# Designed miniproteins, single chains, part 71

Each design is a single chain, and the fold is of that chain. pLDDT is the mean over its residues in the fold that is shown.

## One batch from the design tools (miniprotein)

Design m2458
Fold by ESMFold2-Fast:
Structure m2458 (fold): chain A 93 residues (1-93)
Amino acid sequence: SLIEEAIAKFRELLAVVDAARAADASLEQLLAAVTPLLREALRLLGKILGVSDDEVEAGYAQMVAELSKLSRDQAIDVLTQFAQGAIELAKKL
């Protein structure tokens, strides 16, 4: 199902974030690794929630811009909390 695909993509995002933490990756390296997967996960979530592709792309761009202003550790925490929250939301649908 689309819900199961979204959950799988957010779990994949969490694994990439954990790998970046373990590798002591920079913010730039973390963002390069997570942004394509974040975009795919947000598109799947947008389809489930009935959000337009244009609104998803705008939200994605804003999220990346805000993450770019954070420290690496802050970005890891935000991405982890967001992905976990998205998984829990998807499970309730």
Scores: mean pLDDT 89

Design m2459
Fold by ESMFold2-Fast:
Parts: sequence; C-alpha cells; structure tokens
Structure m2459 (fold): chain A 94 residues (1-94)
Amino acid sequence: DDDLISRMQQISDQINQQVTDLNNSVSNNSDYDTQQSIIDQIVDLVSQMQDIVQDIIRYGTPDQQQRAQQILSQVLSSVQSSMNVFYDSYNIPI
C-alpha cells in the first residue's frame, strides 16, 4: 500500500545519505574501517528495502509493484556506482 511505498522512499533517502557519506569519506581519505562500516549500513538498508518490495508484491496493486521495482532499481544503480568508487580507491576486485 502507499504506507509501504512511503517506507521505501524513506529507506531510499537513508541510502542516498549513506552513499553521499561514503563518497565524502573516500574523497577525504577516511579510514578503511569507517568506509566499510558505511557500506555495511548500505547493504542492511538495501536488504530492508528488498523485504518491503516482497510485501508490496504480495499485497500491493500492480501500480504499487511497478513503483516499488522502479525505486529499488534506482537505489541499486546508485549503490553500485558508489561501491565501484570505493573498491576502485582500494584496488579491490568487484
């Protein structure tokens, strides 16, 4: 329902904040453990969003399901871009 879409948007906003914090941490040469902690938070938030998407698939309308998938897709694209920047900075294979 619309409350679940609102929760997804809230989590999306939190992920965007964590992505910004990660990019800033990389740019400022922050400690690796600090950057990894932010990545762990992003992964947890993505997992929470995927759980909400499953609930929307079970109980939502087709329109809500499509919107949920679009939000998740945009979030995953943003996260992938941020993760690539982090791993490139430390020469870690993705």
Scores: mean pLDDT 78

Design m2460
Fold by ESMFold2-Fast:
Structure m2460 (fold): chain A 95 residues (1-95)
Amino acid sequence: GLGFSEEELEALADEVVEKLKKSSNEEIREFLKDEENVKKLKERIKGLLAELDKLPAEEALKLIDEAIENALTEAHKESLTILKEVFEKAIESKK
C-alpha cells in the first residue's frame, strides 16, 4: 500500500460520507439521516480503506471494481463508485 496514516484514512472516510450525503438515491439519503448510521458507516469505510491500503494500488482498485460489478442494489453500486473515486484520487496525490 501507499501507507496512509490514521489521520489521512479518517479524512478520506469523511470525504466519502460527504459525497454520499449529496446523493439523489433515496436509500442512501434515508440511511444518512440517522447520526448513528453516519458514525458507523464512517468507521466501516475507514476500516475498508485501511485494508485496501495493505494491497498494491492496482490490486485494491481491481477489488473495488469487482465489488461494483457484483453490487445487488443501485445504492451499493453508487457507494462503491464514490469510494473508488476518493481512493483513486488519494493514490494519485501520494505519488
Scores: mean pLDDT 83

Design m2461
Fold by ESMFold2-Fast:
Structure m2461 (fold): chain A 60 residues (1-60)
Amino acid sequence: SEYGKKAAEAVLEGGGTEDAALSARSNSQAGPFGTGVTGALAYIEGGGSEDAARKAIEAS
């Protein structure tokens, strides 16, 4: 999904791991509330915190 691609790129830009980015992309759903998107956005908003990255992985 398009949101999955955005989520993955957001995670990577925020300094997240490749694993988190892949998880966000793979399990993201279409729409603004896609699981991976929420996690990636939290990561970016938090300044690339590990907590936000963990949320992205858990969302996947």
Scores: mean pLDDT 58

Design m2462
Fold by ESMFold2-Fast:
Structure m2462 (fold): chain A 55 residues (1-55)
Amino acid sequence: SENQELNQKMQDAMDKVNKAIKEGDTAAFNKYAAELVELSRERRKLHEEKVKELE
């Protein structure tokens, strides 16, 4: 499902953020943190669309 794919992408991005923190890689941190923000926005949009379909 789209939710499973989105959850997997968020987990992968979190792992990359944690690796960047551990390695002190500011560029990688900024890149993957931005990806997490975007994925969180997509998740919120999907949730809002499902709520509208059920009401």
Scores: mean pLDDT 80

Design m2463
Fold by ESMFold2-Fast:
Structure m2463 (fold): chain A 77 residues (1-77)
Amino acid sequence: SMAELDKKAIEELEKLGREAAEAAARGDVQSAERYLAEMKRLAEEAKKVVSEEAAKKIDRMVEGTERLVALLVESRA
C-alpha cells in the first residue's frame, strides 16, 4: 500500500541520515558525504512512489540532514 511505501522510505532515509550525522560527529567526513549522497539518491527514487505528503517530509529530512552534517563537520575543524 502507499502507506507502507511511505513508512519504508522514511525509515530508510532516517537510517541514512543518522549514519551521516554519526560519521560527521566522529570527524569521518568522507563517510558522512557518502551516506548523505546515498540519502539524496534514495530520496529521488522514493519520491517517485510515495505520497505527496511523504515526498515533502523527505525533502525536509534531506535539507535538515545536510545542515546538521555541515554544522557537525565545522564543529570539528
Scores: mean pLDDT 85

Design m2464
Fold by ESMFold2-Fast:
Structure m2464 (fold): chain A 114 residues (1-114)
Amino acid sequence: LDTEKLLEYLKENPILEVEVEGEKLGLRYDEESKILTITLEKEGKRYTIVYNLETNKAKLYIDGELVSEKTVPESVTIRDLLMLLLTELMKLSEEEAEERTEKFLEALEKKIES
């Protein structure tokens, strides 16, 4: 899934949600603030990345509590942000995070194309 295509979709559709194997992934984009919010809900916990496209800063949250802040490259993709969420917040192995990321990207692409 191309990040530019995703952002164009979110400008017209402010909330995009998919569910994969009982895990709910939600994306929101605020064009005015240039903030992309990615939230994954699993087993009653909420894992969130708030990414500012102008500053390239990502804030990482668990259940609304800020756990870390990072500056990411300007070339960051939706894949990179999902990998960051799965590895840094959910503490999945790189292999598990890659598998889950592919499934989420496929679900997002299918929903955008429908």
Scores: mean pLDDT 85

Design m2465
Fold by ESMFold2-Fast:
Structure m2465 (fold): chain A 79 residues (1-79)
Amino acid sequence: ADAARRTAVAALREAMRAAVERAGRADVEVAVEGAREGARAALAADPASAPALRELAEKLAAENEDGRKVAEAILEAVA
């Protein structure tokens, strides 16, 4: 559980950071793309990260509209 959660968090952070660097901008569209890539990377590294990704998506969706859009991208990758 702990290792899978660390994999999910690390993959999301790395992919979102890379997406911002690649795009040269930091907006919700770039965050959504980075989150989608990060979720897929986490699942490829450790399929047990799926529950952790769902929990992170639920927290993001509860914060605001942009968080909800990012959460949708994560859940699409997990499905």
Scores: mean pLDDT 81

Design m2466
Fold by ESMFold2-Fast:
Order: sequence, then C-alpha cells, then structure tokens
Structure m2466 (fold): chain A 101 residues (1-101)
Amino acid sequence: MNYLKLAELYLKAAKELVERNVAKEVVQYFLDRAEGAINAAENIGSDNLIADEEEVERLKEGLIKVAQLDPSLKPLTPEEKEEALKRIKELEERIEKLKNK
C-alpha cells in the first residue's frame, strides 16, 4: 500500500466520522494523518509505505469508542462539520492532483 492509498483510507475514515458527528479532535486526527500521507507522497514517493486497511479501520472504531466514553469530547457542531468538510474537499483535490502525475 502506497502513501496515496493510505491518505485515501484516512480521508475516508474522516468523512465517516464527520457524518457520525464524532468529536472534532478525532476528525482532525484522521485529517492530519491524511495530510501527512499526502505530504509524504509529494516529497518522498508513493511505494515505500505498507499500511493495512484493517489497521486504519480498527483505529477509527477504537477512537470512536474512546470519544463516546470521554465526557470532555463533545459531538461535532454544525460549524465544525462545515470546516471539516471543507478540509476534506481540499485534501481530495490534492490526492487527485497527485494521481495525475
């Protein structure tokens, strides 16, 4: 699995978390990881990272459970959801640009 596919997996997780109104902190975690993977693909190349799709899914499910149990982590507000969706779109555009190279 290359950096681009890892970025796509993290971005997919972030989209699902936004749809579920999961806490901003969890959404930002996956968005930051997606952006990191995009930066790695842009600067290092795509083929040197091995990542398991099942590991990303387990991480997503685990963080959802932690967020549900932590009283300091509140559901995503409408404004935070709009900000997250905007960042998702920007990262999707960067992934598509990299695929065209």
Scores: mean pLDDT 77

Design m2467
Fold by ESMFold2-Fast:
Structure m2467 (fold): chain A 85 residues (1-85)
Amino acid sequence: SDIGAKHQAGLRLGELEAMVDFMEQMLKDGVDPDEIEKAYEDLLREAERYREWAKKNMSKEIYEEFEEKIDELVERAREIVEESK
């Protein structure tokens, strides 16, 4: 159901957000840029897995909103990687 799909999407977005927050903490703690890049690659893999899940489990309108939110989180993570260099 759309309600169930939205709930599961919220949990997945929360997981990706926690990954971005962890990368922000790595940057603040002066972690090696190579380790931050590894965290970014892990985020990209999870984001793609969640996009594929969304395509199979939600309507186009809900999927577009979900994809936009993932894109925002991925862009935040990319900026963290660039700042670490």
Scores: mean pLDDT 87

Design m2468
Fold by ESMFold2-Fast:
Structure m2468 (fold): chain A 64 residues (1-64)
Amino acid sequence: MKYDKDGDGKITKEELKEILRSLGFDYTDEQVELLLKAIDKDGDGYISKEEFERFLEGLRRAAA
């Protein structure tokens, strides 16, 4: 997948913004940063693939 080009198993803020835009959500950089912090339980500035999958399930049901 292109969202983990580093192969580190984590999604950066910029990658999250691109994913959200691909899903039809027009979020600002600040809004993406807030979402990342809400999802990132480790507090390391990245979203794990597991955290991202949980987020997508919630987003799919709530917004799409």
Scores: mean pLDDT 68

Design m2469
Fold by ESMFold2-Fast:
Structure m2469 (fold): chain A 108 residues (1-108)
Amino acid sequence: REEVVESGSFKVDKEGSVVVRGRAGDILRITVKHAYAPEKPLYIDVLRGDAAPDDPRAQLLWSTGMVGEVENVELGLVLPEDGDYTIHVYSDDPKARLEFDYEVIRRL
């Protein structure tokens, strides 16, 4: 059986971060509702810990880039260890906008 142990929705214009907590083997699922970045890529990064991307202790687990307009894209990764993870969104496009939902899913 699978259970959603954490969930939320996030909207960001250019840059923002959300911290989620999980355990080893949990699935982090990110559903991009709408992403808009017409001139330069919008990046969604998943980092280990509650850390800024430029922190030398930040460990990048996963990254994806999007250009143009994108709707209803599902992204997923398996969390390698217990702890906090940062979903960081960044774009150099001044028009960049993103809305996504996230879930941390645990198998029982």
Scores: mean pLDDT 80

Design m2470
Fold by ESMFold2-Fast:
Structure m2470 (fold): chain A 94 residues (1-94)
Amino acid sequence: MKVGVVATEVLANSREAAEKAADAGIQAARDTPGLLDVSVRIEEVEGGYRVILRAVFDTLEAARDLAQRIEAALKAVPGVTEVRVSVGEVDLGE
């Protein structure tokens, strides 16, 4: 079966901003129909924090819908300095 995947990398200047970005990203994913799985990781990096979010959807169209909305939602979080969003389709076969 083919699934849509959204991967988002966020740079935040504080732990509080990173936690808010993670929450905003998870909420945006949950608000998108067809969500199969969502995971988030926060890492301390030089000069701040990195938030890595991965969301898996039953369609590429659902993944594209999240990708369009998630960048704006994450950029709206005070202390977020960079947002990178990638979207793709993966064939899992069975």
Scores: mean pLDDT 84

Design m2471
Fold by ESMFold2-Fast:
Structure m2471 (fold): chain A 67 residues (1-67)
Amino acid sequence: VSHVNDGSPQSAVYSLQAKLKELGYYGGPVTGVFDAATRAAVQAFQRDYGLPVTGVADTTTQLALAL
């Protein structure tokens, strides 16, 4: 499974943003663009779940998000 970051396909970023918004971590528009708000939401989720705070949705982060 590939990491989801600013180099990822729009569809992968869209799914990530939609899931983070559903969980209350992302308050911005679901655009499919990995912006600073998306990165901050990933980092907040990683902190809450005790994962490495990298700012990218690695395999472990994606599994925790059920992506």
Scores: mean pLDDT 76

Design m2472
Fold by ESMFold2-Fast:
Structure m2472 (fold): chain A 90 residues (1-90)
Amino acid sequence: MKEELEAEKERLEKEMEELFRRLVSDNSLSREQKKQLIEEAGQEPINALRDALAATPNPTQEQIERANELIELIEKITQEYLAKLDSGAL
């Protein structure tokens, strides 16, 4: 259980970082467009996790904890990249 969640978090972090690095390196996008796309890319999986949990009639404590930990990780990575864009540290 814990090992599976840790592996899922590691994969999610890698996928999110690869996506955000591609967005920040896209010379066709303005800084404001990059910020919007990063915010949208972070918010979409959070909304999906919240909606899935809300659609579950009797979610287990493990399902709730998994969703919360993944949401916190996504929010952390999203805020880190937004901060890097704002500070010019890309």
Scores: mean pLDDT 82

Design m2473
Fold by ESMFold2-Fast:
Structure m2473 (fold): chain A 79 residues (1-79)
Amino acid sequence: SAEIREKFLEILELIKKGKLEEIPELPGSTHLPYNPELDAFEREVLTTLLEKGVDVETAFRVAKALVSLVAQDPSLLSL
């Protein structure tokens, strides 16, 4: 979906600008089925953010937001 892609790109733009506080928190519990590609993507995002000195809580929030969007549009994994 174009709307999901736009949100994904907006979050990436916020990461580039260091505005991690503006990235939305996931509302409630996410009941996503286990997907090894999503798990690998989440681990990659978390590792990258932690290596850049982002705190654990913020890194998890950002990773969960990106994973939620990718789960809705798996073509985003090809970006």
Scores: mean pLDDT 73

Design m2474
Fold by ESMFold2-Fast:
Structure m2474 (fold): chain A 74 residues (1-74)
Amino acid sequence: MKEKKIEEAKKELDKIIDETERFLSNPNVTDEEIEAIMEETGKKVKEIREKYPDIPESLFAEYAKRIVELLKKR
């Protein structure tokens, strides 16, 4: 059961990363729009954390690193 929840949480986090990458790939996005999407992704991650409280912290740390790398590529 716990392993399936980890897989589900990872899929939800991967969707957020994919949506963020797609958004950031548009060269016309403004810094204000980037801030807005970061606030939305933060809320979604909080919801995932509340939905899957037994998920290891390392999964969320890896997610955060991937988001930072996407922002650096701008």
Scores: mean pLDDT 78

Design m2475
Fold by ESMFold2-Fast:
Structure m2475 (fold): chain A 107 residues (1-107)
Amino acid sequence: MQTVKYSLDFEAPGLTAQEVLDRVYEAVKEALKELGFEIVEEKRTADSYEITARKGDTEVKVKITAVGPGRARLEIEVTGPDAETVANKLVSKIVEKLEEAGLRVLG
């Protein structure tokens, strides 16, 4: 099976670290659900969210970390058949939702 990884930084000036985390977390959950993934595990700390989701033989792990006021890092790991296609579709959907929510993608 194939594994692909992506890392994206997001910025929303004027928001708290918690507000950015919450917006990124909601966008990720919505994107996963719209693509037919079942969320099987969720973890939260003071500065991060971790999500594990599955669809058939494909597993997605997402980590969202606050890197400062108004800034968060999103790390996505996809493992399974067609992992690159799944990852690209998931990243595109998350970016679309975050831009609609007023966040800027940094890279």
Scores: mean pLDDT 83

Design m2476
Fold by ESMFold2-Fast:
Structure m2476 (fold): chain A 64 residues (1-64)
Amino acid sequence: GKAEEASKLGKEHIEKLKEAKDKSKEELQRILDEAVEEMSKLLNDVSTKVAEHELTKLLEEILG
């Protein structure tokens, strides 16, 4: 279902973000923005905001 598709998509974007940890802040932000946009197509507003918060937290952990 859509939840499984969103979970798989989120996991794939998390892996891309982790692999890109040596990239510039601007490139990491672009990966985050693309992940949020793709998830918004599969999830409602609340679920999208939760996913955006988790990805932003991961981005902050990568940047230090």
Scores: mean pLDDT 70

Design m2477
Fold by ESMFold2-Fast:
Structure m2477 (fold): chain A 89 residues (1-89)
Amino acid sequence: SAAEAAARALRAQAGAELRRATELLGKSDEYAKQDEKKAEVLRLEAEGEAHDAAGYYLRALGLQDPAYDAQADRAFAEGERLRAEAKAL
């Protein structure tokens, strides 16, 4: 169905965001002893991508139960907040 296709696409997007978060965390660990500020920026960006992943998973659940939409919106908002914090460093 169209709803199942949409849910699959949202879960695929969540997986892509989690992969980006993992890559950013790996880079953060590489910089942790050489550039502590850069390591913290990368860690905050990774946390932001992880919250976006949660947002997409919750949005997929929201297609069958709209109670999840507010949780998805909060996850995306937290992702944006963390990326803004990274940019402010």
Scores: mean pLDDT 91

Design m2478
Fold by ESMFold2-Fast:
Formats: C-alpha cells, structure tokens, sequence
Structure m2478 (fold): chain A 68 residues (1-68)
C-alpha cells in the first residue's frame, strides 16, 4: 500500500518522536507527550525534515512542561 518514500517518511516521524523521548524521557508527562506527538504529526504533514519534526516536537513538549 505505502510507497518506499512514504514508508521512509513514516519512519522519520517515529525517529523524531524517539529522540524527544530519549532527551526528555524522565521529565515527560502525558500532556507533554501528546503536545510533542501533535507537533511531529503536523510537521510530517507539511513534508518537513526529521530534524525539523524533532525540533518542533521538543519545543512543544518543553512549552507544555513550562505551564507547571
């Protein structure tokens, strides 16, 4: 069903989210995880790079954590 290019794009999004988890893992709550996931998904829909997906994910997670 998926093309090799689309499959690679999906893996890139997973890698971006895994980097957020590895960097902030002990500080993440469910709200921060949800915010990061939404940011990565939006960047993925816009065709942005893995690095940009990661940056947006980490920024969203940090912004959510800063509300506490």
Amino acid sequence: ELTPEQEQRNLDAIRAMNRVFEELGPELDLDAIAAASRAVAEAWKQGLSTEEMYRRGIEAARAELAKK
Scores: mean pLDDT 80

Design m2479
Fold by ESMFold2-Fast:
Structure m2479 (fold): chain A 55 residues (1-55)
Amino acid sequence: MKYKVVGYELSEEGVITFTLKGDDNKTVTEEMKVPSATEEEIEELIKIIEEEIKE
C-alpha cells in the first residue's frame, strides 16, 4: 500500500504532524519532533515518511 502526504501541521512545541492518505482512502498520521524545521527539512521528512510507511 502506498501513502502520500496530503498535509502537515507544525506546532509551537516543535512537533510536526503529517497526514497521509492511502490509495484506499485510509488516512494515517505520523508525528516527529523538529524544534526548528526549515521548509527544506520538512520536504525531506515528507519523502522519508512516504518511503517508510508501508502496510
Scores: mean pLDDT 72

Design m2480
Fold by ESMFold2-Fast:
Structure m2480 (fold): chain A 78 residues (1-78)
Amino acid sequence: SISDSLRRTSRMQRAAGRTDVSDLLDRASDYVQNGDYDGAIRYLQQAIDIDPDNGGARRALGQVYQQQGDFQRAQQMF
């Protein structure tokens, strides 16, 4: 699931000492689990702003856009 993938990416970021990115990904995962995709997008965008090369965050944001039916924005994240 999107939330499971985010939690895996968060654990890797935390192990690498990137606790700010990890915390944002954990929050995004919680919002995805609750079906609050707008909240998830906000936290995922913050994580990408800090670490633009974070493939896990980009893929998760693309998947969230797909869940909202925003296929054009989803394609930009992959």
Scores: mean pLDDT 86

Design m2481
Fold by ESMFold2-Fast:
Structure m2481 (fold): chain A 70 residues (1-70)
Amino acid sequence: GPEGEEAARKGGDYAVRGVSLAGQGRAEEGLKYAELGREYGKKAEELGNIKGSRGAFNGADKAREAALAV
């Protein structure tokens, strides 16, 4: 439903921001946004948007890896 789609979109947006912040050398902020991406991925999954949640989780994992590599 729309709420699950919105949660997945927010998760993806946070993950992209996390990657960008990590690329700028801002590791702590990159990790924060990776965690937000994962949190909204979980919300999307709870709301039945399994495909959207997987996208958000994959993005969050990439953001976390990028931040830890700083």
Scores: mean pLDDT 88

Design m2482
Fold by ESMFold2-Fast:
Structure m2482 (fold): chain A 120 residues (1-120)
Amino acid sequence: SMEEEERRELAREAAEETERLGEEATKNILEAAREGTIASAIGEALNKFEELIEKIKARSPETAALSLEKMAEVLEQKAEEAEAKAKKSSPIESAAYHAVAGLYRQMAAQAREEKAAIEA
């Protein structure tokens, strides 16, 4: 249906916004690793992601649930990509990519928890 099409499109847009947020966070964490400020970069990313989740939760429950699922899927994939990069990186960059993977997994877990709360 047209309503299902719109729901899928909004979920795709949520996933794309999550990917852009993740890419910005990755760049900031890699840069922060050189300065010893990784924790600050992670905190900023988590705050921005919390704002995105609240925006998504303002949608209908069905649209929000599908959007959160697609956001979690993207984050889980990006976590695996970050771990793969860690294995091929210098010790400093490896530590930064492990921090990135941890952030992506934390964000994915949050999206899944919020989805479960909507479906309860």
Scores: mean pLDDT 88

Design m2483
Fold by ESMFold2-Fast:
Structure m2483 (fold): chain A 65 residues (1-65)
Amino acid sequence: VDELIAKLTSPSEYERLVAAYELGKLGDPRFYPALRASTDPRVRRAGALPMLEQGDPRAAEILAA
């Protein structure tokens, strides 16, 4: 999980998007602050979509940021 959180700040756009999606699928509450802090709306959406599928209400807050 910590390795995926670190990848959210990767210089590679591909790595950032994949990490956000995988973190969203895991549903680990520790990644929520890191995902919300992302300035890239594509990264925030990639993580928020799996959270929405799992019924996590915090997904709406991430999408609104």
Scores: mean pLDDT 73

Design m2484
Fold by ESMFold2-Fast:
Structure m2484 (fold): chain A 69 residues (1-69)
Amino acid sequence: DERRRRLRRAEERLRGVIEAMEDYIEHQLGDGKSLIRLGRRALEEGRRAGVDPELLEELERKIEQIEKL
């Protein structure tokens, strides 16, 4: 199923970005601006793929946290 495969890939990428953002918030190593750009792209992809709104909201919260640092 093409939709199922696309959804799983989008979910995996989105979770990976959330984990990277959590690591950045905790340790503040690396480029926060690049991470925000990556997060916004993952958010757009996730919306198009139909990722769970709860995961999308979590990513949005992480982006906001990094922007406030």
Scores: mean pLDDT 83

Design m2485
Fold by ESMFold2-Fast:
Structure m2485 (fold): chain A 62 residues (1-62)
Amino acid sequence: SNEQKKRITIEAMNQLQNDESVSQDQLDQAGQRLGEAYQESTSLEEFRKKVNEIVEQVKKQS
């Protein structure tokens, strides 16, 4: 579960880093939010849902 969460986090950060419309400040905020989701999520499904929401919100604000 922790290995899968780590992989999901890395993939999410890579997606945002490769999006040229996303600023460094947005990346820093996304990283913090992903870290909070990692700590607060009780299941892989909950974590995946939170990660997807964070990525979508950041991209919409770009």
Scores: mean pLDDT 81

Design m2486
Fold by ESMFold2-Fast:
Structure m2486 (fold): chain A 92 residues (1-92)
Amino acid sequence: MSKEELIEKIKKLIEEIKEILKEILELIKTNPSVPLSDILEYIALSLRLIGLEFDLELFLKNGASVEELEKLLAELEELKKELEELLEKLKK
């Protein structure tokens, strides 16, 4: 996979993660029964995305190896999975 293809996949995944975060926030706002622990998990996962977006910004500014971009992609895929698990938990 080229660096350009990896960067495009990373950008697309970040946008997908942002949509999941938006859905979780709306559920928190509309459901007074959401436990504080789930709200804190949402905050922690939101902060993790900010850190990963910062990593991408640095990689685009300074250059990055394919291996560094693949690692960032994997970390974003894991974050998406954790957010999807939280979203499903909050729907119940």
Scores: mean pLDDT 87

Design m2487
Fold by ESMFold2-Fast:
Structure m2487 (fold): chain A 84 residues (1-84)
Amino acid sequence: EPSPRTLSGTKTVSTSADGTTTVTITATITDNGKTASFTLTIVVTADGSASASAELDPSLPEEVKKLIAEQLAPVEEQAPAALK
């Protein structure tokens, strides 16, 4: 099957005194001598509003870009539906 790619990254969760939670995910992908990275930032405000943004290296594999888009899309919708 397709060769596996190496992926390494960190996730940092910070909650501010005002109740805002920020999740920052930084990941680096190495494949065939190419290195590309991305940073994903998710901000959840005290009123429960959520927003997400991503900074993507153009060198990222298309599969990774697709996965990131799929993970970002439901962020706003998941909060009320998380129980079921």
Scores: mean pLDDT 67

Design m2488
Fold by ESMFold2-Fast:
Structure m2488 (fold): chain A 73 residues (1-73)
Amino acid sequence: TKEAQELIERGRRLIEEGRRVLEEGRRLIDQGVASGDRELLLRGIGLVLRGIGLIFEGELLIKKGEELLKKAS
């Protein structure tokens, strides 16, 4: 169904975005640690947490879409 496909596509996009945000967060953490920049470290931690949240949300949307596909006649 179109609804199931849209949920799966949205989920995939959120996972992709989350992975990018997570990688940016890791980069900022590494830079903050290397330079002693507390502000970079804290921003990096925030991005890592945001990235994890986006990945989790995306996985839930994919699961919902897959469940709808299984129930579709």
Scores: mean pLDDT 88

Design m2489
Fold by ESMFold2-Fast:
Structure m2489 (fold): chain A 73 residues (1-73)
Amino acid sequence: SEALRRGLELARRGDYRGAVDALAAGGDDIRAGIAAGLAGIALGVGEIAGDPEFGAEGVVRAAEAGLAGRLDL
């Protein structure tokens, strides 16, 4: 999915807001929907921890590995 690929690329650059927006645009792609949910969780965890990078980077890495490699994306 182009939405999934673009969203993950934005998240890897630290643009989690842009990543959520790009992933949400992929509406009919279940993988994009899952990734959008994970990016949203990453934003929330970062806000709670007071460091957006602390939670967001780990969640994005896990989502990328799971969806692209482990789940045969």
Scores: mean pLDDT 60

Design m2490
Fold by ESMFold2-Fast:
Structure m2490 (fold): chain A 64 residues (1-64)
Amino acid sequence: MSEEEKKKLEEELIEKLKEQGYSEEDARRMAKSYVEVMEKYGLSKEEIIESLKDGSVIVRKILA
């Protein structure tokens, strides 16, 4: 991913994680980990964001 795409994705993930009750510090750490998972497993931004809402999509992709 480009630096611009990573920045946008991290910001979106931080926002979603904070909505779920995570601290800013924890949200930033988790967002970075999710970006790494996206690069490693070829997941899209939409798939990661959807997984944060339902908690199912990313687990199925990683296990498949």
Scores: mean pLDDT 68

Design m2491
Fold by ESMFold2-Fast:
Structure m2491 (fold): chain A 82 residues (1-82)
Amino acid sequence: MAKAREQLETFIADMEGTKKYLEENDVPLETLEALLKHLEGLRPLLEAVMAQSDDEALKARVRKAWEDLIAFVKEKIAKLKA
């Protein structure tokens, strides 16, 4: 479905753009913790959209971008708490 593909490509762009912003800008701990909670809350929506696509390469890119962003946010939180 074209709509599912557009949503997945938008998720990739949003995840990569957010990670780049966090790499280039200092963000308070409370903002990072709120972002992590928000991102984890989006997981059911992401899984539902991915279920509508047969493009395994696209789904792999979505999973990688999502996992990379979550790991990056968690690492930043850990460093700020140290």
Scores: mean pLDDT 81

Design m2492
Fold by ESMFold2-Fast:
Structure m2492 (fold): chain A 85 residues (1-85)
Amino acid sequence: MMKIDIIYSESSVGSVDMVPVIVKEIKELVPDAEITLLDANKNPDEVKKYGITKIPAILVDGKVIQEGIDAKGFEEALKKMVEES
C-alpha cells in the first residue's frame, strides 16, 4: 500500500487551491493510496526533516518526488513515480 504525504500551506492560496487537484490525481492513478495532508506552517519539523524548499510538495513512502508543483509538472511527476516504483 502506497503512502502519500502532501505538504501544503493553508496561508498560501496557490498551495491550498492545488491540494484538491493533487488528491484527485493521486486517487485516479493510485486508488488504494493512503493520503495525508500536512500544513507546512503547522508541521515545520516535517518540512525540515525532508528538506522541503518549495510547496506544495509530494512524498511517497517518505521520499520527496516533487516540490513546488505547478499544474503542468504535477501529472508527469506522479506518473513517472508510479512507473518507477
Scores: mean pLDDT 72

